# Ledger of designs, part 50: designed miniproteins, single chains, continued (2)

Each design is a single chain, and the fold is of that chain. pLDDT is the mean over its residues in the fold that is shown.

## One batch from the design tools (miniprotein)

Design m5710
Fold by ESMFold2-Fast:
Structure m5710 (fold): chain A 97 residues (1-97)
Amino acid sequence: SQQEQVQQILQQLISLIQKGIDAVKKFDFDGINKVKQDLEQLKQQILQLYPSFSPSQQQVLEQALQLIDQGIKALNQDVPSSIKTLQQILKQAQQLS
C-alpha cells in the first residue's frame, strides 16, 4: 500500500539521520559524505514517487523532503551545531512515522 511505502521511506530517513549523527560524533568524514549521498538518493526516489501518491501521503512526503534538505545542510555545519540540528530532525522524522 502507499501507507507502507511511506513508512518504509520514513524508516530509511530515520536510519540515515541516525548514521549521520554517529558519523559526525566520530569525525568520520567518509561516513558523513556517504550519508549525504544516501539522503540525496532518497530525495530523488521520493520526487519520482510523489505524483502517484494521494494528497495525504504527499503531505507526509513533503515533510520528509524538508527534513532531508535540513539534514544535508546540518551535515555541512560544525560538529556541535550539526549534532543538535540532526537530533531535532530525528525527532521530527520519528513523529511522522
Scores: mean pLDDT 89

Design m5711
Fold by ESMFold2-Fast:
Structure m5711 (fold): chain A 70 residues (1-70)
Amino acid sequence: DALAEAILEAARAELSPRERRLLDVALELGEGRTFTLRELAERLGISVSTVSRHMARVLRKLRAAAERLL
């Protein structure tokens, strides 16, 4: 999926190290299935509230990268 790869590459350049780790774990959990913010929080050892906040920021950066490429 060339478009998804381009979006991820563009977004990764703008992500902090913590945001990149969050994205990497989310992609691992999403491999072959859907996942919840609770599962992501459990894997990262942080609260659901913290994951939700950081995930919203990551998704906003992914959307911005997608809009620039389209």
Scores: mean pLDDT 74

Design m5712
Fold by ESMFold2-Fast:
Structure m5712 (fold): chain A 71 residues (1-71)
Amino acid sequence: SDEELVEEFKKFVTEALFRLADGADPREVRAEVEKFAEEVLKRLKNEEYKEEIKRMLEAMLALFDVQERRA
């Protein structure tokens, strides 16, 4: 369901943030997040859930930008 797909994406994002904190390559984590977001957005039917995923993706991309500036 759309709800389960959104929950799965939230879990993925949370795990990605912990991986970044543990020293994972931001470039690889960014690519994985973008790829999964694209797959989720393609499968979602509900417009509100699509907007939620887009907002989460934008927040993650902003964090990646900050990490790149600190390096």
Scores: mean pLDDT 80

Design m5713
Fold by ESMFold2-Fast:
Structure m5713 (fold): chain A 100 residues (1-100)
Amino acid sequence: STQQSVQNGLQSIISLIDSVIQQTTDPSSQSRLNSIRDGIQQAIDNVSDPNQTIQLLNQIQSQLDGFISRDVDQSVQDFVSSVRSQIQSMIQRLNDDISS
């Protein structure tokens, strides 16, 4: 189901964020990543409500945009781009389900 696919995808993103947090030594970046992680957990908790999930995913995308600074490494940029692409795909799938 779309709900199960979105939940599985969000759980995968949490695992990826946890890995990045462990590799990050900057407290500011760790704080921002933990905030994004909390937002993703809220989306998982609300995955049965597609409209609320879409709102939460859009908020997460805004946080990811805010996370990018001029001083971040290419690996962090690649990470953010990957997560944004996955979230955008999930939003599209949820919108398609609502419209069906």
Scores: mean pLDDT 80

Design m5714
Fold by ESMFold2-Fast:
Structure m5714 (fold): chain A 102 residues (1-102)
Amino acid sequence: SDAQVERSLQLLKTTHEANAAALSRAIAEGRKIDRSVLAALARAQIAMERNLARITSDPRVQAAARAHAAALDAALELEDSRAMAERMKASEQAVIDKLNSL
């Protein structure tokens, strides 16, 4: 039970790390960042985090998921693609840090 929970948390962390890496590459290519693609990614992540918060019985995972969704909602208000990508990258790192504190 506990080992399966730890493995699931590690898979979530790995996914957030992969997302942060992809956003870092997009930022490095600056002028090629498609804001509509970033917005679609952010909305998909918000939906997934809201579902995770409803499904999980762990209040710390619920808090991390809700915090990430709120950060992505804030990122969607940014008109500049680079600023949006940087905010999204920072939100991925914040979730990783919260999950590492479990």
Scores: mean pLDDT 84

Design m5715
Fold by ESMFold2-Fast:
Structure m5715 (fold): chain A 63 residues (1-63)
Amino acid sequence: SEQQLAQVEALIDGLVAALRRGDIATASDLVQQMMQLMSQMDKAQRDQVMARFAAAVAALRAE
């Protein structure tokens, strides 16, 4: 659903913020929550989330 997609996007943003400050515990918790939500999504939504996540990680690595 759109609400689940928006929730995952918020989790990805939180994950990037946690990684930037070195908060591994929060990052780990957010990844687990993201994986649980993605398991309930269709393939198109999962592909969209994975593309967003890959872009966020690439941007973080470029810092």
Scores: mean pLDDT 79

Design m5716
Fold by ESMFold2-Fast:
Structure m5716 (fold): chain A 65 residues (1-65)
Amino acid sequence: AVREEVRRIAAEAAEKLISMGKLDKAPEVIRKVLETADRLIAEGKPDQAVEAARKTAEELINEAL
């Protein structure tokens, strides 16, 4: 469930970047979102992983604009 939600967040962020013509930035955003969530899941904080993934995606999309 948590890993599926995080993958969805990463995919949605990538799709948004692609739709804005920023395909070159999509791989880095996907990587950072997944790395942030995986770290929290490994630390036993899966509830925080989804929130952190959303925040990371939002911040990186805004930086790409």
Scores: mean pLDDT 80

Design m5717
Fold by ESMFold2-Fast:
Structure m5717 (fold): chain A 113 residues (1-113)
Amino acid sequence: SIDELKKLVDGLISHIDNLVKNRLDEKKSKKHAAKAIQLADELTSYAKSSSATDASVAASLLDSLSNTLLKKAEEFKKKPEMSGAAKHLEEVARAFRQASDDLYSYADKQRKS
């Protein structure tokens, strides 16, 4: 349902926000990064079970977020104390890019079937 997609997206964004807020706390930053990746996997699974359109929308969102996270990671890399958070942002961005590519591929295949 649209409510389930919204819940997963809101949860994912919340964990990204908390990773950024806890950028000097290695344990909290790492925990929120792991949760964001987990929710991206759940979003991917849900979108694939929904429709090609929902898969494309989810893919676009994850691609956009991946780009935003990589820019923020570059900003954090300028300060040694934020290097851990930068690494976690890059790991989340990579996972989101991979999920986005998977979802776009799925949507394209479904439209050609």
Scores: mean pLDDT 87

Design m5718
Fold by ESMFold2-Fast:
Structure m5718 (fold): chain A 108 residues (1-108)
Amino acid sequence: APLSPPPLSMPELLARLAEIAEERGDLRLAELLREMAEERLTPEEAYRRLVEVFGDERVLALAERIVDAEVHGWDEAEIAAIEAELEALDPFQREVADVLVMLRHLAR
């Protein structure tokens, strides 16, 4: 299999997600993602504002389930359920879920 390209840095990923949010017509989310890409927000502030601005309860609930599984341990059925729900999301929603998970682990 060909080597996957190296992952984008977090600021590069957030900047790309901001462009996609703007293309989707969500200017408020695009502005927040740009602020996060510029590292102007603490992880706690970024998490609170992303929850408020993004507002997709399904994606937010999925991110919480991933964090809970990472903290308390994964079981096979929960892994399968999370994978199935991630496959049902569009690529933008999946990337936002990943950002939410990372911010939750950084916020204390």
Scores: mean pLDDT 77

Design m5719
Fold by ESMFold2-Fast:
Structure m5719 (fold): chain A 104 residues (1-104)
Amino acid sequence: SVGTYVSRSSGYVRRGTRYLRRGNMSSTVSYVRRSVSYMGRAMRVASRNGNTTMMRTVMSRTRRVSNVVTSGRSRTTNPRMMRRMTRVGMRVGRMSRRVNNFIS
């Protein structure tokens, strides 16, 4: 269900935030990528069902992931981790635009 996908996404971004605080960039990237994957599934289900309330929830989660990506990019000197974080940021940016277009 879309609620399950949002719940899983929230759990993964919380874990990503904890690893970011510990300076573990590889785990941070792994967990935020999983969060974005579940957000994508939630967005597809919410879009098909016309569920604007759930789509607003996805927008909130998109902002949280964007904050982790921004913080991660500012704290890493590793080019590979920077590229991986940038790719997650681009995907969450595209997702945010689609969500905003849906709820406008």
Scores: mean pLDDT 84

Design m5720
Fold by ESMFold2-Fast:
Structure m5720 (fold): chain A 87 residues (1-87)
Amino acid sequence: MEEKAEKYEKLADEYEKQGRYPLAADWYVLSARYYHEAGDIDKALESYLKAANAYEKAGLTSQALFVRGLARQALKEAGKVDEAKKI
């Protein structure tokens, strides 16, 4: 799981460098989901926030809001309720 998360994050970083923000965002979401499944909530949060930022740069505001919701839910499920309130 973590190896796939790292691979997808590197792919997302490459697409972001190319200005391909929708593709970068999609790969960041996949990376975040694999980090979440692996129990690495901090890396999952980081990848979800990178995905939200990439969706915003692409003009996909609704997708960015949805992904921020996933980040908050992951924090709440991990017991980090106060941190979830900051997202």
Scores: mean pLDDT 81

Design m5721
Fold by ESMFold2-Fast:
Structure m5721 (fold): chain A 78 residues (1-78)
Amino acid sequence: MTVSIDSKVLELTPEKAVAEAEVKIGDDWGKARAEVDIKTGEVKVEVLEHTSEEAANMAKEVAEKTAKAAADAVKRRQ
């Protein structure tokens, strides 16, 4: 079974980090977006599109981790 994971940072400012993840598991796929408030550390994750709960959940985790890593990088550089 073919699995592919793609993640990208869409926006990175001193105030917020936004990341998006796309996951494909065979014929199933999911896309999610995560936003991290750099000042408060608040995380918001939204599933944009999915064909299965498994793909959606994996996309959510990847998007959240990517956005948190980007936010942490900004905090260390300010």
Scores: mean pLDDT 81

Design m5722
Fold by ESMFold2-Fast:
Structure m5722 (fold): chain A 82 residues (1-82)
Amino acid sequence: SMELVEKALELGRRLGEAGEDELAMKAALLSHRIQEAVEAGKLSEEQKKEIEEHLERAERALDEGDFETVREELDRAMALLK
C-alpha cells in the first residue's frame, strides 16, 4: 500500500538527517520498489504485512541508534520484493 512507501521514504529522510547517507539511499530504493510492486499488483497481503514489520523494526532500531539492525531490516524487506 502507499502507506508502506510513505513509511520507507520517512525512514530514509530520518537516516539522511542522521548522516547515514548509504542507508538513506537504501530506504529510498526500497520505497521505489514497494511502489512498483503495488502499481503492478504484485504485492500480496502477506508480503505487505512482512514488509511493514521489517520497516517498523528498522524505525525502532533507528530510534535507538542501531544502524546495523536498520541495514539488516531494510535488506530483509528488499529481499521480499523479487
Scores: mean pLDDT 87

Design m5723
Fold by ESMFold2-Fast:
Structure m5723 (fold): chain A 81 residues (1-81)
Amino acid sequence: SLAEEFRKLYESLGGKSIRTKEGEAGTRASELIKKYTEQGKPEEAKKEAIKALEELGVNVNEEIKEEIERSVEALMRQKAA
């Protein structure tokens, strides 16, 4: 997940003066993805996750948007199964 990816990236840098905001943004985005996909709102999950990342200063490029879409789609499939 994005939260785990950002957390691992910044924590693995030795924990001091780390970009904790990016770790928090990833965690918040992951929570929003889970919350909105649980409600059956995949489009809101994507929108709110991107918004949370941008609000914390994360540069949301096309690769990050694709990872969010994959995460939402995977959770929606899991919920349907």
Scores: mean pLDDT 68

Design m5724
Fold by ESMFold2-Fast:
Structure m5724 (fold): chain A 63 residues (1-63)
Amino acid sequence: KEKEIKELLELLYKAFSSIDEEGVELFQEMAKNYKAVKFTPEEAKKAKEAINKGLEEALEKVK
């Protein structure tokens, strides 16, 4: 499952990397709502942390 989450995050990241800053913000909102997905609470926490790190790095580069 953790591998599935990582693959999903990378896929979403690639998709949103081609969008303006608005797309990145949308991705952040989706990450916040991950708690409600079909993942376990622990998996959701890891996913949020990975998303937040990636978004932070992306935002620094595309200021």
Scores: mean pLDDT 58

Design m5725
Fold by ESMFold2-Fast:
Structure m5725 (fold): chain A 71 residues (1-71)
Amino acid sequence: MVLRLEAEVTWNGVPVRVRIEARVEGDEATLTVEMTTATKSATFTLTLKMSEEEVREALEALAADPNVTVL
């Protein structure tokens, strides 16, 4: 399954757009995190031993953070 979150985070006064795509296969989740500012972009890929439910709970927790604006 694929889960997505798009959000904006303010870091040191700079707005950063964050796009997270999580692909879950069995008990492994591959997270692709793209961070974009006005002048820079970076993409990270992480492989974590997490279930679909754990990934969903983590993304929901991130979306509920007061420093995060869901897009």
Scores: mean pLDDT 77

Design m5726
Fold by ESMFold2-Fast:
Structure m5726 (fold): chain A 90 residues (1-90)
Amino acid sequence: MMPAVVSPSLSPERKKLYLEFEEEFEKLMDELAKKAIENNKSLEEKQKAVDKMNEIRKKVRDVLLNGTVAEAEKAIKEAIEELKKLIEEV
């Protein structure tokens, strides 16, 4: 088991964006879980929503590692809006 390898290659600004996005993502995942229970969604429907949320998260991480700060900010904003819409559909 290795301690959390927070890549030191992320600039301070990108690292802040990453941490803020991860905090919001965790809140949205909790909201999805609660809403799925309240709306009696099947395990299959819940898993499809979780898979889509994880795909969006991966895209944000890829931009944070390989894109500019401006591209990362735009990707995070678009991702949060997409995640919120996905949760509303559950």
Scores: mean pLDDT 79

Design m5727
Fold by ESMFold2-Fast:
Structure m5727 (fold): chain A 61 residues (1-61)
Amino acid sequence: SSATEKEIEELAKQMARTLGIPYEEALKVFRESYEANNGNLEMAKMEATIKLLDKKRKEEE
């Protein structure tokens, strides 16, 4: 839906700014999480957020 698409874009933008990563990277992770969770936006939000935070941490390892 239009609401879902807009929310994904806004979340990706906010997360990209907060973590200091490119918007395109954040958007890709949100889109992949949305697909992986069979279109479940709430699960996609949780997974994408955890994934982006963990990715930032793992890049230091």
Scores: mean pLDDT 79

Design m5728
Fold by ESMFold2-Fast:
Structure m5728 (fold): chain A 94 residues (1-94)
Amino acid sequence: GKTLEDFVEEEDKLMEELKEAGEAGDLEKAIKVIEELAKLLKEMVEAGFISPEEALEGLKRAIGEAKKHLPEEYHKKFEEEVEKILKELEEELK
């Protein structure tokens, strides 16, 4: 199984990919990275490393960071798509 160190390293890599996608104006890639982050955060909760509340706050923080790098014209579409991902994670975490 993955260690906490493995999860932190994977999260750091996804956060860097998110920044790169945002700076490139790659909306589809940014959404995909948010989906991958949601899956990783769920795995961290299931492994007992973080709480459901910490996972949801982590995803919200990542969404906020992505918006800083994405062109403003993509913000509405990005927010609509990532809201679905956030709600799905919240439902899965109960």
Scores: mean pLDDT 87

Design m5729
Fold by ESMFold2-Fast:
Structure m5729 (fold): chain A 58 residues (1-58)
Amino acid sequence: SRRQELKDRIIELIRQSGDRPPSVAEIGKRLGLSKRTVSRLIREIFDETGLSPVELAR
């Protein structure tokens, strides 16, 4: 689904960040999404995987 595609893009951006995960605002700017939408998708990723952005960036 389009929602799954956006989640996969968020995970990829976090993994590419290196030393620190990008902020919700930085992810939103790169993907053309509102901060509210990014926060919701990050929460859904956490609910599905148990991984926070910090853990995804490892």
Scores: mean pLDDT 77

Design m5730
Fold by ESMFold2-Fast:
Structure m5730 (fold): chain A 70 residues (1-70)
Amino acid sequence: SMFEEEVKKMLEKIREEIEKGKKENKSLDEVKQKVTDIATKFSEENPDIPLELAEKLFEEIKKLLEEFEK
């Protein structure tokens, strides 16, 4: 679906920010702020996203942030 492609693009942006944060030795808080900004903008641009898809998206973001903490 259209939302699945948009979710994939957003997750790619988040992965890029996490990798950039690792290379630049940014704090977890700085990376979380960038990720939150990306997710907020995505929600504003995609207000009709199904709740189930939004929940899966938040779970995936949480996993990516947990990998950064390692």
Scores: mean pLDDT 77

Design m5731
Fold by ESMFold2-Fast:
Structure m5731 (fold): chain A 113 residues (1-113)
Amino acid sequence: MLSSQQIMEGIQNASKMSPEELKEFRKKIAEQAKELVREYARAYKLPKSVEDKLIETIDKLENAKSAEEVNKILRETIEWLENNPALTPDQKTELTLFLEYLASMFKKLLAAE
């Protein structure tokens, strides 16, 4: 798993990475994001449908080919979260901020390609 410092340094140096290194780095970010989602879902006893949707969203973000695709995935998932009655307002805010941060990272990695 990557530390926050390793993630930041990786994003800063993304333009110097090979296509294979970028793919591996995207995979590592996605794997760490999924672990954070599972931990959050366990801590707050989120419905499995919410956990599954967030994991699916992370997989889609990892495999996105453009910033436009990332933005579409993000918007659709945020809309789904906002309309979910099982989530508290605070949980909706926290998950939205998490997804926006993650989407920003993937867009920076795509810009380095």
Scores: mean pLDDT 84

Design m5732
Fold by ESMFold2-Fast:
Structure m5732 (fold): chain A 64 residues (1-64)
Amino acid sequence: VDQAARKAHADKVGELVRKALIDAGVPEEEAQRIADELKSALEAGDNDRVQTLAEEIARKIAAA
């Protein structure tokens, strides 16, 4: 698997998640932190952490 492609995908997903969280009313600093953690987990292939972060993101968006 292409490591550069994985990083590009993680960067794009993180940017979309950051924007979605900000649009949902999450503070910019918190949205950036969550996006950065998601990027790190995606780059590492840590599916369990990606799942946990996805659930946190879904809860924050649903609460807005």
Scores: mean pLDDT 80

Design m5733
Fold by ESMFold2-Fast:
Structure m5733 (fold): chain A 59 residues (1-59)
Amino acid sequence: SETLAEILALLQAGDFEAAQRKIAEAVASGMDKEEIFAALAPSLTPVQLAALRAFLAQV
């Protein structure tokens, strides 16, 4: 997914504000939280993974 690739790039760049916004947009568009997490988790550092978990919990 282009959306998942964009979220991954933002998280890896440390642009957490933009990443949070894109995650909220993806979930609002009907993308499953488990799908987002499963797709991105293997490519993230522990800090980036914690940010992803926190953002998914807020949407």
Scores: mean pLDDT 86

Design m5734
Fold by ESMFold2-Fast:
Structure m5734 (fold): chain A 85 residues (1-85)
Amino acid sequence: SRAAELEARLAALIGEAQSLSAKAAILYRKTKSEEAEKLNKEASDVLSALTRTRQEFRATGDVEAAERRLAELEDRIAALKKRLE
């Protein structure tokens, strides 16, 4: 179902965001640069937004709202991956 596919996508993206958040935090600790600080904040914000999106989806069952939010968050993850890899 669309709901099961969305749950699987959310789980995968939360895992990616956790990995990217760890990488960004390490980069910030090592460099103390403004660029690394911005990446660290963005990674943390994306992870929080993904977790909230999953909680809201589980509470409401609103597939369309979750899909729209997830598309935005997927773009933000792709941008983070490009900058951290």
Scores: mean pLDDT 88

Design m5735
Fold by ESMFold2-Fast:
Parts: sequence; structure tokens; C-alpha cells
Structure m5735 (fold): chain A 68 residues (1-68)
Amino acid sequence: MIEELEKRKEEILKRMEENNVPEEVKKAIEDGLELALKLAEEGRDEEARLVMDIAEHELQKIIEEMKK
């Protein structure tokens, strides 16, 4: 679980860097990623995956808005 989420975190961080995401947005997404990892460490695997999915979806929406 944690190894899978760490991999997803690395991919999200790389995507934020490649798209020049603002620092304010980057911090919000990073906080979500840290929450997901903390939930996984607590054995709350389903909630951890959900939080990670939400962070990925939110990032996608922000990138789309930046293109406007």
C-alpha cells in the first residue's frame, strides 16, 4: 500500500513541476498527499486511496484551468 502511494506521490509531484503549478496550489496538493500517506500508515487504506484519487483529480482540474 504505502509503496504504491509513494510512487503515485512522485508522479503527481513531477506532473506539478512539469506544468509550473503555482506554489500555493502545490502546497495544497502536497498536504493532500501527506494526508493519504498518514492514513495508509494508520491502516486506513481505503481512505488513503480515496484521498490520493481526489488529489489527482483536483490537480487535473487546476491544470485545465491554467490553460484558460
Scores: mean pLDDT 80

Design m5736
Fold by ESMFold2-Fast:
Structure m5736 (fold): chain A 79 residues (1-79)
Amino acid sequence: APLSDEEREKINKEILEEFKKANPNASEEEIKEAEERLELLDKGLLGDEEARRKLVEAQIALAEKLGDLETAERLRALA
């Protein structure tokens, strides 16, 4: 089954937090752009299939890192 909207938003927030930790010198505009792109890719509004695949892979890796194996399995069904 696909992720619920709440689970998807939670995972996307965690991905954004990981991005901030990996890029501590990122500007406020770069962080905003990353958040906006993440939301657009998640909703399928950007037609970049490679970027969408990378987003799903990142969500799976984060879910596994957090020990949420059930969410990781659901995300694999989307990849």
Scores: mean pLDDT 68

Design m5737
Fold by ESMFold2-Fast:
Parts: sequence; structure tokens; C-alpha cells
Structure m5737 (fold): chain A 59 residues (1-59)
Amino acid sequence: SAVEQAKELIRESVALGRRLGVTASPEEIAQDTADDLVKRGVISQSQADKVRKEVVAEL
């Protein structure tokens, strides 16, 4: 589903940011990726909030 794909993309974005040593926190990367997915119409705001919280809880 789009929600499952979005959750995977958020996880991958966080993992990539950590590997590259970016200054943004994992929480900030997860939020930014979720916000982009909502802006692009991939998922709703409520879906984005849910999957972002799930990814952050796994860190």
C-alpha cells in the first residue's frame, strides 16, 4: 500500500542521513520526509503522522 511504501521511504531516508553524517536528527529527517510525502499527495497528514511515529519508535 501507499502507507507501507511511505513508511519504508521514511526508514530509508533516516538510515541514509545517518550513514552520510548529516547534521539533522533522525526525528527531523523522518518529519521532513513525511511532510514531503503529504505535499506530493502520496499519503494524508494523519497517515504521515502515524507512520512517522512508528519509524521514530523503532530508533
Scores: mean pLDDT 83

Design m5738
Fold by ESMFold2-Fast:
Structure m5738 (fold): chain A 98 residues (1-98)
Amino acid sequence: LPSDEEIRERGRKYGVPEEEVRALILGREIFERIAARHTFSPDEAREVGGLAYGLARLGLEEGISLDELIALAEAALRDPAAREELLARLRALDLARQ
């Protein structure tokens, strides 16, 4: 996984907005904390990585703490209803940014 410095360096090189750089850094932190508790296949790791990045954007937009974002991710991994509710929130966030 890329370091905070690597993410910031690439952000500067490619003109990525600071808000997006912050989301990438937070998403990596969320992924690392979830991955420490679980064993994922490569396909599962990619899906969880996408979820972690979506949660990072949601957390920055709504001011949700890291611990609460991890709890939302863990609930979504265990409960299909919680997963669908979280995915709906992430879809609404994506639409609001267009």
Scores: mean pLDDT 77

Design m5739
Fold by ESMFold2-Fast:
Structure m5739 (fold): chain A 100 residues (1-100)
Amino acid sequence: GPLAGRRIAVVSESEELVRRVSALLEAHGAEVLPLVLKTTEDLVKAIEEIKRFQPDLILLVGGKSFEGLGIVIEEETGIPVVYVDERASDQEILDRVLAA
């Protein structure tokens, strides 16, 4: 698929969004690390898992307040972060990932 060979970490506060977006990206050929962040402790663990996985891209999916975490994750991991709103369509998500 169009994402063949790409390694993407999918990060959200919503388990449903992580599942949906991970399935979408995997259907298009990506290798995905799904990460759900509900607490500050989850953020620390997620950063460690991202560093081990070594993704090409980190996709943050969530509400407007969640977008600010992208700066912290990018600074801690050195990996590019792309944010998409929780209401984004599958096509909008794919377009944002393909442009990154």
Scores: mean pLDDT 86

Design m5740
Fold by ESMFold2-Fast:
Structure m5740 (fold): chain A 66 residues (1-66)
Amino acid sequence: GLVEKPGEELVKRAVEGAETLAAEGALRLAIGLLQKERDYLLSKGEDVSELEERIAELEAELARQR
């Protein structure tokens, strides 16, 4: 189970994956993963402000690729 900072680790991995592959599909996958982690952390009553900022950055990068 997720208990402390699981979203932060998954966010970092998703961002690194998107940056490494630099593909639209990878960006969409990363955004989806971050959104699920955000929702999970919100359900646990945790702060997700950093996750929301990372999601916005990836969405901007996805828009740039289009």
Scores: mean pLDDT 72

Design m5741
Fold by ESMFold2-Fast:
Structure m5741 (fold): chain A 77 residues (1-77)
Amino acid sequence: HMKKVRELMKKLEETRQSLLQEAEAIRKQADDNVAKLKAKGDAGTPEQKKHYENAAKAVRKSADKVVQKLIDEAEKL
């Protein structure tokens, strides 16, 4: 009776931690991509710099949305 409930709760916690780890991995990859885009912008013309700055903002916004969805899913568990 109580043993099965505790085992299910442990599996739910493991799933929650997995979702949070995935969110952190996505954040790190977005930071790396933003840094690469910024470096390309800094090496280019003013027009190219603006283009890569806009691309970097889009990458951050997309990553933030995915991260928030993973956090929301973890909180539901």
Scores: mean pLDDT 83

Design m5742
Fold by ESMFold2-Fast:
Structure m5742 (fold): chain A 95 residues (1-95)
Amino acid sequence: DSELVIKAVGLAMRVLSILVEAYLRKQPLSPAEQAEVVKNIRKIIDIGKKLKSKQSQQDIIDLAKILLEKAKPHLSPKDVEELEKEIKKLEEEVS
């Protein structure tokens, strides 16, 4: 699980980098940046599905939730709803 968790952290760092850069330039995310944020959050969720430890799965669920909350103001309502449903589905599978 450690290697997958490290990969998830790397994806999270990329999402945070995009959000910080947008904040510093005082502009909304471009469509390409929005797509990259959505793609990377989905990759983190997919990593959660591959983990065998319940603790590691919960850590990844928590990470995905935090990233989505930070990204929400920058994403379309449809993308937010789809990502929230994917996270809830993973959370139910872990419970």
Scores: mean pLDDT 86

Design m5743
Fold by ESMFold2-Fast:
Structure m5743 (fold): chain A 70 residues (1-70)
Amino acid sequence: APLEALRAFAEELKKKFPQLSATFDLVVAAAERFGDVERAIHLLESLKFSVPQLAELFDKGIEALRAAEA
């Protein structure tokens, strides 16, 4: 399920970037709250502008979520 893929992705990111743990938790919570991975994708797109050094990593996550949703 796309939400399961999102949770797994967030957990791996939290291990590598613990300083952004709360941000990744917020993305997962938003997707669960709205029942829509597209909202999580929009949040990740927004984070690319706030944390541009991780933009490629967020792009890979977005691609994985879109593939899981398709």
Scores: mean pLDDT 71

Design m5744
Fold by ESMFold2-Fast:
Structure m5744 (fold): chain A 63 residues (1-63)
Amino acid sequence: AQPQVHEVTRKASSPDEIPAAFAEVRAEAEALRDQLLKQGATSTRVGVGVLPDGTARGFVISS
C-alpha cells in the first residue's frame, strides 16, 4: 500500500496554553490513527511536536 500522511494542528494563544494544545493535537492524532486501523490500515505511526510559534502539530502516517 502507498503511505498516506494526515496532519493535525492547533495554535496556542499564549505560552501557558501550549501544553493544552499539545495534548489536544496528540488526542486527535491518536483518534485518527485508531480510525485508520479500523479502516484496514496495516501500519500506522503518530508523531506530535510544538513549533517555535506555539503551534502544536501532529501527523499520522498510514500504509
Scores: mean pLDDT 81

